Designed miniproteins, single chains, continued (4). Designs and how they scored, part 108

Each design is a single chain, and the fold is of that chain. pLDDT is the mean over its residues in the fold that is shown.

## One batch from the design tools (miniprotein)

Design m15743
Fold by ESMFold2-Fast:
Structure m15743 (fold): chain A 108 residues (1-108)
Amino acid sequence: MEEAEKKAEEILKKMRTEPRVKLSDFEDPEAVLIAVEKVLNELKEKGYITDEQKERILELVRKALENKTDEAKGLVLAVISIPAMAEAAGIDPQTLLDAIIKELERIL
């Protein structure tokens, strides 16, 4: 648990300072899932999503990590990068999240 949380913090730091996350960062699915949960908690605190939406997204991310396809991994990285993408592009975070969820549901 503690090691997975530290790895999740490293993934989040890399996504904010370096837009390229290594495929090796997906070796620990628990760390990736914790990173996603931290991003979803931030979006929830800002009023963009509900607790029910957070749980649904976490379920889709779990399924994506089980599929181990590059497309699924790319969509998981897109979820983690929502705050940075919204800031850089001036796009509403909820709009980005809705697009990513729709694509995850399409491939899963």
Scores: mean pLDDT 70

Design m15744
Fold by ESMFold2-Fast:
Order: structure tokens, then sequence, then C-alpha cells
Structure m15744 (fold): chain A 61 residues (1-61)
């Protein structure tokens, strides 16, 4: 249920890539790509991935 260290690193790295990106459409594409990857590889729901992003964002602030 809890994200693995590998999953947490992936979310953190992806968030950093999104924050570095200036184009809104490319930011959305990066987010959607990670969402699909985590659903396919780790069996995560969209809600679980969304919560992980919020957690990573709070941790980075």
Amino acid sequence: RELSPEERELVRETLARIEAETDVQRRLAIYVELMRYMQEEYGRSADEVSLAFEEAREEAA
C-alpha cells in the first residue's frame, strides 16, 4: 500500500521535471505519462498517484 523507495524517487524526480518545465501542456504530459506508468507497472490507482504528488510537493515546500 505504501509507496516503495523506488516509487517515491520516481515521483520526486518527476515533480522536479514538472517544476523545471515552463510549458503547461508539457507539464501535463509529464504528469499523465507518470500516472499511466505507475498504474501499469505498480498497479496504483489515479488517486494514489495524485496523493503521492501532493505528498512530494508538501515535502519539497
Scores: mean pLDDT 79

Design m15745
Fold by ESMFold2-Fast:
Structure m15745 (fold): chain A 88 residues (1-88)
Amino acid sequence: MEALRERVAAVLAELEPLAERARELAPLVTPEELQAIIDAYTPQVQALIDAANEAARNGDWDAVLAQADQIAALIRAMLEAIIEKAEE
């Protein structure tokens, strides 16, 4: 449990500068383009959350941590996609 909290805190610290940059640049992206990026990543993130919840019900905490890593990677990719689109 402590390791999970430390990992979550580290991920949030890593993603915060990207999230801030994405928020700053979001007005340069059309609402349609922004929604398309969100729609591309949302189902993937939800599937990983569902898998993590199933693993947690089964007591498979190694699987929960692996899913958390993949969720973090997808959120990072989504934020990077928003930044890249805004910088076009």
Scores: mean pLDDT 78

Design m15746
Fold by ESMFold2-Fast:
Structure m15746 (fold): chain A 70 residues (1-70)
Amino acid sequence: SRDDFIKGLGKVLQKLSDDLRLLVHQVIEENYGSPWDDVVQAILETLEKNKAPKDVIDEVRKLLDSVRSS
């Protein structure tokens, strides 16, 4: 579910800088009520634009695949 993704993302975000974590949270809030795919795409674009560590991006992609497989 969307909530399960957000909770899982919170654990991954602990590996990011404070500024990057705040930026991802802002993206989630700005896209609140948007279709799930748009929220997910916005999160991935934000991580890629801000050069998040590859392991973090890979964990987010795995978390996404898990939610989509449900």
Scores: mean pLDDT 74

Design m15747
Fold by ESMFold2-Fast:
Structure m15747 (fold): chain A 89 residues (1-89)
Amino acid sequence: MEGEIASALVEIYLAIAKIDLRHGKPDAAIEALQKALDLVEQNTALSPEEKRRILEGILELAEEVLKVSTNPEKAQEVIDRARKLLEEV
């Protein structure tokens, strides 16, 4: 139950990040990606397959934020965190 809710919340934050990027709001997009990443890190109920898909999605969006952001350090932090978690899946 909690894992299913966390998966749904991650999908919502990924959708928010995509919308924010499309609207030229890279800082808002990175905040949504940070929330998704925190959910993945804190939730043990997500399967390895689900974690991998989510982390790959976070990485792709964070790399897009990095290309357009005036504050690349936050995007790089998300990329580094996602890559580290992906190596453990």
Scores: mean pLDDT 79

Design m15748
Fold by ESMFold2-Fast:
Structure m15748 (fold): chain A 93 residues (1-93)
Amino acid sequence: SKEELVERAKQLAERALEIARKKGYSPEDIKTLENILKKAIEVAEKATPEQAEGIVSLLERLVDALEKGEDISTLFSALALYTIGVEIELELK
């Protein structure tokens, strides 16, 4: 289950980057998105299954918003903050 969640996160991250490039996001915006997606995957690999499910859920919402051409700023911020929070929890244990 945990390994399936990490694989799903990787697939969703690749899909998000593909859609953002096709929609004409700037190189700077693509780099910013790529950086947080890489960090989210790294954190998901070390996280509990429940924490990894949270990352996957946010990534699924991000991909859906990108496919619909909706503003992703709130979802991007939510993903970044959730990822940082999980990383802090993992360092404190």
Scores: mean pLDDT 86

Design m15749
Fold by ESMFold2-Fast:
Formats: C-alpha cells, sequence, structure tokens
Structure m15749 (fold): chain A 82 residues (1-82)
C-alpha cells in the first residue's frame, strides 16, 4: 500500500473524530448521553469497516484506525463522565 493512501486515510479519520466530538458535545449539552454514545460507537464501527474493506492488507492503516478508536472512546468517556 502507498504511504499517501495511509496519510489520506489518517486525515479522514482526524476530520471524522473532530466532527463526532463536536456532535457529542452538542448532544451532551442537551442531556442526550445515550445518543452521544451511539454516535461515537457507530462512527467507530463504520470507519473500521470501511478501512478493512478498502485497505485490508495495510498494517499502517490498521494502526491509525486503532489509534482513532482509542482517541474517540477516550473523548466519549470524558464527555459522558463529566
Amino acid sequence: MEKEKVEKWKRVLEVAKELTERRMRELVAQGKYEEARRIAEQTILNLRSAAETLYPDNEKVKEVVKEFEEELREIAERLLEE
């Protein structure tokens, strides 16, 4: 797999994380904690599935997806435990 594809996917994940965090913060502000959890988990599952389909043999893509999942879960836990 090409390094440029890994960097492009990393940017896609970064944007998805920022948009998902923003949406979760909006939902938490409204008291919709279950919706915030659902958004985070659905985003993780969707992007994991997409990465596995598009880049099944790319270990670096697997690493950035794992990092994204860990970061988004940490954001969700922090926002929901406040």
Scores: mean pLDDT 79

Design m15750
Fold by ESMFold2-Fast:
Structure m15750 (fold): chain A 95 residues (1-95)
Amino acid sequence: SAEEKERAAAEALRAAAEKVYEKTKDEEAKELAEAIKKYLEGETTPEEVEELYKKMSEKTKKALIEEFTKAKIEAAKKAGRPQEEIERMKEMAKE
């Protein structure tokens, strides 16, 4: 289950990066999404993905965090998590 949670988090981050690219056409977001895809396919390391993330502009990182947070909230809703938990996630995202 720990491996499944790690995979789910990576897939959510990839979806967030793809969404940032769709909205902004920022090549950094596209490169990160492709790197996460390779990681999920066993073709690269977590360290390579992390290095790409660290090199991203602060503007793109902020957009990525916003989309990733939205993706986590949506996944929690789809998984039937309690409304109180979902509201807490939304409040944490505002800080």
Scores: mean pLDDT 78

Design m15751
Fold by ESMFold2-Fast:
Structure m15751 (fold): chain A 70 residues (1-70)
Amino acid sequence: SEEDEFLKELMLRLMEEVDNALETGDLKKFEENVEKIKEEAKKNLSPDDYKKFEEFLDEKIEDVKKKLKS
């Protein structure tokens, strides 16, 4: 579906931001870019798809924070 394709695109964009954060160590830029992705997701996804995306997003944020703090 169109929503499934959009959800996939958001997840890919999030993974690109994760990779960039791990390469640069710039947590502030990561958090700013992730907030923009989250706002776009909240506006355009159904509640069920947003819940799936939010779960994925939270896992990736925690992973980046742990790796950058080590």
Scores: mean pLDDT 82

Design m15752
Fold by ESMFold2-Fast:
Structure m15752 (fold): chain A 92 residues (1-92)
Amino acid sequence: SLKEKVEEIEKKAKELIKEMKELLKKLQENPNDQKVIAKLEELMEKINELIEEAEKLAKESKDKEIRKRAILVAASLSVELINAYVLLRIIK
C-alpha cells in the first residue's frame, strides 16, 4: 500500500540521517579522513535516491496525508544533503 511505502521511506530516512550526522561529526573532528569522506559520498548518493523516491510518491499519491509525509521526508533529507555538500566544499 502507499501508506506502507511512505512508512518504509520514513524509516530509511531516519536511519540515513542518523548515519549522516555521525559521519559529519567525524569529518569535523578529522577533515582529512579519506575513508570517512568516501563513506559520506556513498551516503549522499543513497540519500539522493531516497529523495527521488519520496518526490515520486508525493507527485503520484492522491492521499493528502501521504503527499504531506513524502514532501516532509524529501525536505528533511535535502537539508542533510546540503549540509554535507557545504562541509565537503570547505574541506576539499
Scores: mean pLDDT 88

Design m15753
Fold by ESMFold2-Fast:
Structure m15753 (fold): chain A 99 residues (1-99)
Amino acid sequence: MTREDMVEHALSQLPKIKEELIATFNEPEEVEKMMKEAEKLLKEGKVEEATEVAIRGFLKMLGVSEEDIEAILEALRAGKPIPAELQERVEERIKEKLE
């Protein structure tokens, strides 16, 4: 896939993701802020940076700590798997919020 194809696909998915996040968390202002920042970065061709903004916003709405969010983003930047202990904590937050 070219970067252009990735950007176009990501931009096409943003409205659906926004709708799902608003329905799930009922925090429209936080979702809109995150989506606006991600869309701006995508339009600049910064796919990796846009993905980080989306992940950070999602984890923040789940109530994941800033320390854990930064550790996840560092693993993703390095192309490394997320540590098992950290993954378990995120999964617990997902279960708490999305049940």
Scores: mean pLDDT 75

Design m15754
Fold by ESMFold2-Fast:
Structure m15754 (fold): chain A 64 residues (1-64)
Amino acid sequence: KEEEIRKKKLLTEAENLYKKSDDYHAQAERLKADPAKAAQGRGFDALGEYYRNKAEKIKKEAES
């Protein structure tokens, strides 16, 4: 049914955003290990958090 297809597409989108969030957090962790780059690391961490929140919102929409 079209509803099932719609939910699957949203779940796939959420999965992609979770992967993007994980990548940004991994980069942030590496940057924060260097005191000179800690501010850049915090910026990447914020981007990771942003994409994680977006993924959660889409996942919730798909599961509604």
Scores: mean pLDDT 82

Design m15755
Fold by ESMFold2-Fast:
Structure m15755 (fold): chain A 72 residues (1-72)
Amino acid sequence: MEEEKVKEVEELAREALKLYKHSQETGSEEDYKKAKELDQQALELSSTLSEEAQREALARVARLAKEYLEEL
């Protein structure tokens, strides 16, 4: 159950990063707004996890964000 939530946080963060990138490329306010909503959902879900699962989720999100920043 915790692993499924960790994967959900990772998927939400990945989708948010994809929409942020698309928003920058197209100027879409809709994509930016959707990305912010997904980002908020990921943060909220992460806060409901156990300490160990929260650390794992944070590590996965940090790796995704690092890859995103390096590809900019």
Scores: mean pLDDT 79

Design m15756
Fold by ESMFold2-Fast:
Structure m15756 (fold): chain A 62 residues (1-62)
Amino acid sequence: SSKLKQKAVSLMFRATAYLSEGRYDEAAKLLGEALDLMESDPSTPQSDIDSVKEMLEKVKKK
């Protein structure tokens, strides 16, 4: 739904702000929340989901 997309996009912008500050735990939390919303929305492309999963795994390794 459009609401899920808007919330996921907002979480992604906030996560990238935390990443730029080196705040990896906060970034990982928001990326995880965005991923959950994206996976629950059947209109989300799998490539977008995979990109967020890759980003989250990289952040968790920090």
Scores: mean pLDDT 81

Design m15757
Fold by ESMFold2-Fast:
Structure m15757 (fold): chain A 72 residues (1-72)
Amino acid sequence: SELEELEELEKRRERGKEIADKLFKAMPVLTAVGLYEQGAITREQALEVLEEELKKYPDSSLVRSLLERLKA
């Protein structure tokens, strides 16, 4: 029904906003790590991106875990 379609669109819209916000904040970090693992950038270049993102989002568990992985 039309009412069920409107409820589903609203739920999709809210989920989309949450995902977009999380992806926007994670994108530079995930891109840098991906490029490093593909051999497109150096470890030092990837670390520089992670350090800059940690300054912007110091409570990011993702950035912290990726930094520890690259330092090992």
Scores: mean pLDDT 71

Design m15758
Fold by ESMFold2-Fast:
Structure m15758 (fold): chain A 85 residues (1-85)
Amino acid sequence: SNIRLQMTLGALETALAAAPDDETVQRKVIEILAEELELDEEIVEKMLSEWTAEELTELVRELLEMAEAGASLEELREFVIKKVE
């Protein structure tokens, strides 16, 4: 359900806030997002190589807001792809 995804996104936001300079935490957040949203390897590789902690934190916040507003898994996936492309 969307509630489970909201809980996951909230946990990712909390992890990033608790460890803002931790590259291992940032990479793990990207890996969890890739699994939850079924992101293609190309999108994941681009995020891992190009994205800053601030961009990742803002993305997780936007995804959480969208999920709380009732966005589907597909809508969240498309949003990430458009942001990365």
Scores: mean pLDDT 84

Design m15759
Fold by ESMFold2-Fast:
Structure m15759 (fold): chain A 72 residues (1-72)
Amino acid sequence: SAVEAEEKALLERLKKLESQLDSLSEVQLRVGLHDLTRTLEELKKNPEASEELIEATERLIEQIQKKLAELA
């Protein structure tokens, strides 16, 4: 289904972003946090969204928040 394909593509993007966290600038981290927060809100409104995708998004948001706190 289109939803399944979109979820797989998003999971791959999340994994790529996680692998690049140490190389991202503060501006890039803030943009990423904003985009992921919006994505998480949309996922939580969608009853078809997988728990794995929600958890992966929440985990990455936490990692970015911790990274930004270290820069403050």
Scores: mean pLDDT 82

Design m15760
Fold by ESMFold2-Fast:
Structure m15760 (fold): chain A 102 residues (1-102)
Amino acid sequence: MTPAQRATQELLREALARALALLGEATRAFAAESAEAAAQMADAAAEVAGAMEEAARSGDIGVAIEAARAAAARHPAARATLEQVRDLLEEAARRAEALRAA
């Protein structure tokens, strides 16, 4: 693996870890609001976490981005959090592309 490929993998792994941390924090915060909102956030977090594990395994962050976008559409109470997760992952994808082009 080249140094650029290693830097790209580390960047994407760190972004996935930050996104998972954000989902965990949101799940805990939603538990204090309502059972309905907490359930939507838990379902959304499970869907996106599964896709993030796949993205980490395959190196394809697009899988996690698409999962966050789809979950935001299905889970209105979790939408703002999932849009933040998507934006974080899309920014990481852009940075990774810049590293590969350098």
Scores: mean pLDDT 81

Design m15761
Fold by ESMFold2-Fast:
Structure m15761 (fold): chain A 73 residues (1-73)
Amino acid sequence: SMEELTLKLFMAVAVGDLARVKELLARGADVTATSRSGKSVYELALELGYEEIAELIKEYAEKNGLDPFARKP
């Protein structure tokens, strides 16, 4: 499901798995989704200092016409 795919994206970002993040974004994981703390996956990558993952998420968002800080409440 999309919800499962997006949860896997948060988990991949939390552990710094760049290859898995690339795969999940290619499969359509929702970058606008927020965690229970209200953070998007982009904000999580920035907070954890995973610069390459943050840049990948930003590029993906921008290519899809989204602000990298775009998030659902």
Scores: mean pLDDT 80

Design m15762
Fold by ESMFold2-Fast:
Structure m15762 (fold): chain A 61 residues (1-61)
Amino acid sequence: PVLEVSDDTVERQDRASPEQAARITALLVEGQQASQGASPDEQAALLADLDARIRAILDAG
């Protein structure tokens, strides 16, 4: 089981400012570490939370 973000989230990330890109990268690193030892259900919840947080950063800019 690997934590993966959606293609839509990746496409939106390409349009981010340098500051937004840095924040998104930090969230991806934290999400990857948080997925260690997590169950599939926990990983799905982490992915949904991560995607929502990335969208919030992109929408705020």
Scores: mean pLDDT 70

Design m15763
Fold by ESMFold2-Fast:
Structure m15763 (fold): chain A 88 residues (1-88)
Amino acid sequence: MTPEELEKMLKAGVPDEEIAEALLKTTQGRLSREEALKVAKILKAAWPFIKAGDFDKAKEVIEKQAKELGLSETARQVVFSLFSTLMS
């Protein structure tokens, strides 16, 4: 999944499951389906702030939800990598 594909999916408000399927294809088994769904939920929760250019608030949302959902190190790296590519 490219950053442009991810941004398009977030703008369109697609279901968490659809973003998770794209992540599973991209990560080739490095994420479980459960982890991919958590990553999708976190990115969707942060998207309104990313769209508004409020990257501090977006990062706060990502960090809080990553802790609450108990993300693995790999899933955390994926979330922050994708977040970084959405910042322009």
Scores: mean pLDDT 82

Design m15764
Fold by ESMFold2-Fast:
Structure m15764 (fold): chain A 79 residues (1-79)
Amino acid sequence: DPTDELSRLGEEVRENIKKGEEALKNGDNKKASDYYGKASELLREAARIAREAGHPQETVDSLLQLSDDYDNKSKELAS
């Protein structure tokens, strides 16, 4: 069920973002980069599932934008 898959992915995204924020608070830029990178990957998967499930393009675009934001944060921390 695409709805159940999107719910699971949303939980995984939130968990990775939370772990990334905690890593940043501890000065662990490498760990924060890894968590934000994982969140970006999961958001792209969610966007694909949402598109295939017939969600509005606005919803898909929002997920892709959020994915790009976390990908950029991951890359900045890896530099």
Scores: mean pLDDT 88

Design m15765
Fold by ESMFold2-Fast:
Structure m15765 (fold): chain A 95 residues (1-95)
Amino acid sequence: RDRGPPSQEEVEAEMQANLDKLRAAGYDDLAEAMQKMIEEDKVEYLKKALELQLELRKQGVDVEIGFGIKGTPEKGEVLLEYLKQLEELNRQKKK
């Protein structure tokens, strides 16, 4: 695209669409955790998403993580592992 940065409405629509794709693929837990992280702390979510994106790219996995996940559900195994790590960290903070 040759347009400038996406609008907030476009970002929210893309985020929702990506969460819906995860749910359709059977990754409801991942979608729920991502939605909660975004709602509670967008900055922390984006920081962890960027760190995961860099690690995945080092391993040859082409995925774009920001206001949602661009990739295929077939890579959901790696995303599911990331979700489990995020939930564990969140539980440690709350306990």
Scores: mean pLDDT 58

Design m15766
Fold by ESMFold2-Fast:
Parts: sequence; structure tokens; C-alpha cells
Structure m15766 (fold): chain A 94 residues (1-94)
Amino acid sequence: MEELEEMVKKIKEAILRAAAGHEFSPEEQKELEELVKKVMEIFQEFKEKHPEEFRELLEELREKYPSSSDEEEMAKRLVELLERLLELIKEAEK
């Protein structure tokens, strides 16, 4: 859990920095891609175990952030998705 929390925190900080106009170096982008890949593997496993909870979360976020073409809105949706999935995984392991 602690490792997942740290990875999610780094990804969230990177998303918010990108939305604020920060441009990442190729080296920073590669490091971020590796973190995203690891987090996505964990989230895919959660989706397989709890498909209804995952679907409900995606529907909530789609209603809250309906635009799929606005980069800032997509960034906010992704940050909230990461936070909410982390909490759901923590609750499921109890």
C-alpha cells in the first residue's frame, strides 16, 4: 500500500504540474511512464476483482468531468480517479 500511495502521489503531482504548463524532459517523461504502467497494472487487477465499483466510479467522474477533449478537465478527472481508486483498493484489502 505505501508503495502504491507514493506512486499515485508522484503521478498526481506530475499531472498537476503539466496542467500548470510545466514541460517534462524526455527522461522525466520516461520515469513517469514507468510509474503509470505499474499503477495501471494494479488498477486493472482491481477492475477484474471489483468491476461494478470500478464502473460506478468511472460513471461518476464522467458526469463530473464530461469533456474528453479539454486537457485541463481530463487532468482533473485523472487525478480524482487515481485518488478514488487508491481509497477503494485500501478499503477492499481490509
Scores: mean pLDDT 76

Design m15767
Fold by ESMFold2-Fast:
Structure m15767 (fold): chain A 88 residues (1-88)
Amino acid sequence: MKKLWVIKAVAKNDGHLVKKGDELVLVVDVDDGIVYVFKESELKDLLDSSQAVAVLLGKFESPEEALEAAERHLGVELEVVSVEEVEV
């Protein structure tokens, strides 16, 4: 089984590829160290990486570390709405 963190967040300012008020879904592949960033409006399948606005590689030990990496990459501050741990 594959461990995923699913983080829903709202952009607090304009960044790279992202506008203030955009609703984002971050899917963190914990085992492989990958963060997939999706815009909720463009998202059809959480497991379809081709729909991702950005893909980040790194070692993440918490959802907070993955969120901080996404914020740095996108140049945006994210307001967290929810965090879920899912096994698939």
Scores: mean pLDDT 78

Design m15768
Fold by ESMFold2-Fast:
Structure m15768 (fold): chain A 85 residues (1-85)
Amino acid sequence: MEQIEEDIKLALILIYAVLARMAVEKGDEESAIRDIKKITELAKELSPEQRKIVIDALRKVQETAEKNGLKNVVDAAKKAIDEIE
């Protein structure tokens, strides 16, 4: 039961990571930061192995934000990675 719930949480987090990247590509900082915050909250309940997958996804959000010049989103992604690590 618990493992299935964790897998569903991981899937949901990865969906939020995709949504955050899409928001960044549109210049929507508010939506990107909101999605990053949601990822951070959900990731605290995951296993260490699953948290590594989330950190990799957040790094991709950070890279997309850096490429698009969205400093506030870059900072939010870095903070999220530090909180999950």
Scores: mean pLDDT 84

Design m15769
Fold by ESMFold2-Fast:
Structure m15769 (fold): chain A 103 residues (1-103)
Amino acid sequence: PPLVPQSLTLEQAQAAIAAYEALREAARERGSLTEAEIRALVEARLDPQTAAMVLTTMDTIVAKYGERAANGEYVLSAEALIRALDAQIATLQKNIEELKKQQ
């Protein structure tokens, strides 16, 4: 099931979707992403508050689907990560529709 981050503003939700789309593309290109690569990509694209909220969601995804590498770092396959990100994007798109109705 998709994880819902803490309540986002419309702008934060749109930025989070863009960050998740960037993670999907990076995962597709590289075949996998490490926890450190996920963190770096999120922090590069989002303001610190929105990044913290997105990273809280990503930490739960890493805990659920991540495999521990020999160096102790968690790695997610492109297949597992893209599936989880697709669910998160769908949830945020629904939240954006609801937020737009409030404006």
Scores: mean pLDDT 81

Design m15770
Fold by ESMFold2-Fast:
Structure m15770 (fold): chain A 85 residues (1-85)
Amino acid sequence: MSELDQLLDYIKTVVKNVEQSTSPVLRRFFLGLTRVIVEEFLKTASPEDLRRLRDFLRELSKQSTDPEVKDMLDELVQRIDERLS
């Protein structure tokens, strides 16, 4: 399984866990950890992997009903767009 496929699976799992969590501390931790992991991936990822990650995050944001999750996903999409510029 590719590093990208592992990251996509991780993000999907974390988003679901955050949306189901009522703990502000755990929500903040997982949202923060996701940002760190994505930023590390951006340093070495190919443009094709960056486009695939961006499209995945955009779709996930559209499906989410959680404002903090949407804000994180939209922020990560912007960071990828900056990297692809």
Scores: mean pLDDT 86

Design m15771
Fold by ESMFold2-Fast:
Structure m15771 (fold): chain A 93 residues (1-93)
Amino acid sequence: SERKEKAIKHLQTVYKLSEEEAKKVVELIQQGKLEEAAKIIVDSLIRDGVASPELVELLKQLEPVEQFDLMSVLLVLGEEYTKELIEQILAEK
């Protein structure tokens, strides 16, 4: 699928996933396994030094869909702003 190929390339470019990791994430999302898909991306962000262990523990407290949204925020606005947003989300629950 052309859309699947574009999704794989997007994940490699934005999250710096390997081709195999990006393929696995797309397949897991298609299967509705969002928690497993989010874990691969989170593990990649730790490996690349983009996310601290503290931020990762905050991300794990969110629903998988929220984790994807906040990982996108992390890449654009950085760790401190993302931490503040997660703390606000958790305070409203």
Scores: mean pLDDT 80

Design m15772
Fold by ESMFold2-Fast:
Structure m15772 (fold): chain A 91 residues (1-91)
Amino acid sequence: KIEELKKEIEELEKDLERLKRIREAAEAGDKEAAVELIREYAEEKGSEDVDEIAEAFASMPIEEVARGLEAAIGAVEKRIEKLKKELEELE
């Protein structure tokens, strides 16, 4: 159970790094880079709708993309904190 929590935290931390890279591109106004990074992320996660996801983000204003990424990052960070607290209670 402890090993499972550590692995889940590690995977979420990798997801967080990826989302932060996409947000950085979006905040810089580099929509092309942001969409490319979103496509790569969706492909690595095995999403069936990679092209649809990339096209949806390409059609959004860059401010909306940045806002969506900020929300997603916040959700992942909250999940990591929860799991780290659970891990500390077991150790």
Scores: mean pLDDT 79

Design m15773
Fold by ESMFold2-Fast:
Structure m15773 (fold): chain A 94 residues (1-94)
Amino acid sequence: SAAEEHLLLQLILGVAAMLYAIRQHPLAEELRALLRAIAASGGALAALRAALAELERRDPALYEEARKIAEELMKLSLEEQNELIRELAEEVLK
């Protein structure tokens, strides 16, 4: 469903940003800026799709790693998924 796609894309982006931050990757700040821009758009699905297409283009290995982790997290309840997305965003954007 569109709602499941929206949650999955948010989890992929949040996980990717956290992985870059933990690894002190040179692109971590750029990905944080992208997260802030998406938050400013209200988390619009079109903005998420565009951001993740760009991430996959620039770093396909990290995108694939984040996607696999996000798919495992999709096994959680809808409430737990939404809470985790919020926590990932807060941790990365602080």
Scores: mean pLDDT 78

Design m15774
Fold by ESMFold2-Fast:
Structure m15774 (fold): chain A 94 residues (1-94)
Amino acid sequence: VEAELEEAAREYGNAELIRTWVEGLRQVAEALLAGDEARAEAIAEETREEMRRILEEAGVPQEEIDELLAGYEAAYGALRAAPPEGLRELLARL
């Protein structure tokens, strides 16, 4: 699930896109561990908008942007469903 978005980010050679995605998921995981679902949702939305802007500036077609952002939404959904132990393991990898 996450590998597909990371692979696309690497293909565009855009370090900012990769950093935005990784940092966004890290902050979402931290908010979820703190029990702040509203903050996690706000961070996820801000990260999605920032990624969209980066991709638009890179000249990526809207269809491909929508597919990449769907991958990000799937990753966010997985974080929301994860137990605290799974979130801590993810943070250790980020």
Scores: mean pLDDT 75

Design m15775
Fold by ESMFold2-Fast:
Structure m15775 (fold): chain A 64 residues (1-64)
Amino acid sequence: MAKKKAIEAYRNQLLAQGVSQKEADKKIKDALDGKDKKGADQLKTLEKQVQQGFQASKEVQAQR
């Protein structure tokens, strides 16, 4: 699940930078295929952030 959210976040980041949807999809595919090491590292970072964010949000809801 976190992987899908990380991919979505990376796509949104690329689109915000003015990259077209088609180019963003290609960069995501290259990162997933290991052709783009920088993109792969960025996806791993985003996946970790998404996992931490979901965990923190769930804990806050449980404490309320």
Scores: mean pLDDT 71

Design m15776
Fold by ESMFold2-Fast:
Structure m15776 (fold): chain A 80 residues (1-80)
Amino acid sequence: MLKEVEEEIRRVMREVLKLPEEEIEEILEEAKKLAEELSEEEIVEMLREVANSPASNREIALAAAIAALFAVKKKEEAEK
């Protein structure tokens, strides 16, 4: 259900973080690529860095989107 998670990520970025549509699509595309390239350890370290630093709304959105997409992908792999 990756498509539904993508729509929910867009909704949160739009409604909660108030990001423009162009930026939402850029963040989501980058997050999809990074979710495929990064290891679990790299994703956890990225989330810790964002949590412990003065991160922008864009940085928070990117980190959260990567984590959500990675989690869904791993769940789908475990169900196979």
Scores: mean pLDDT 77

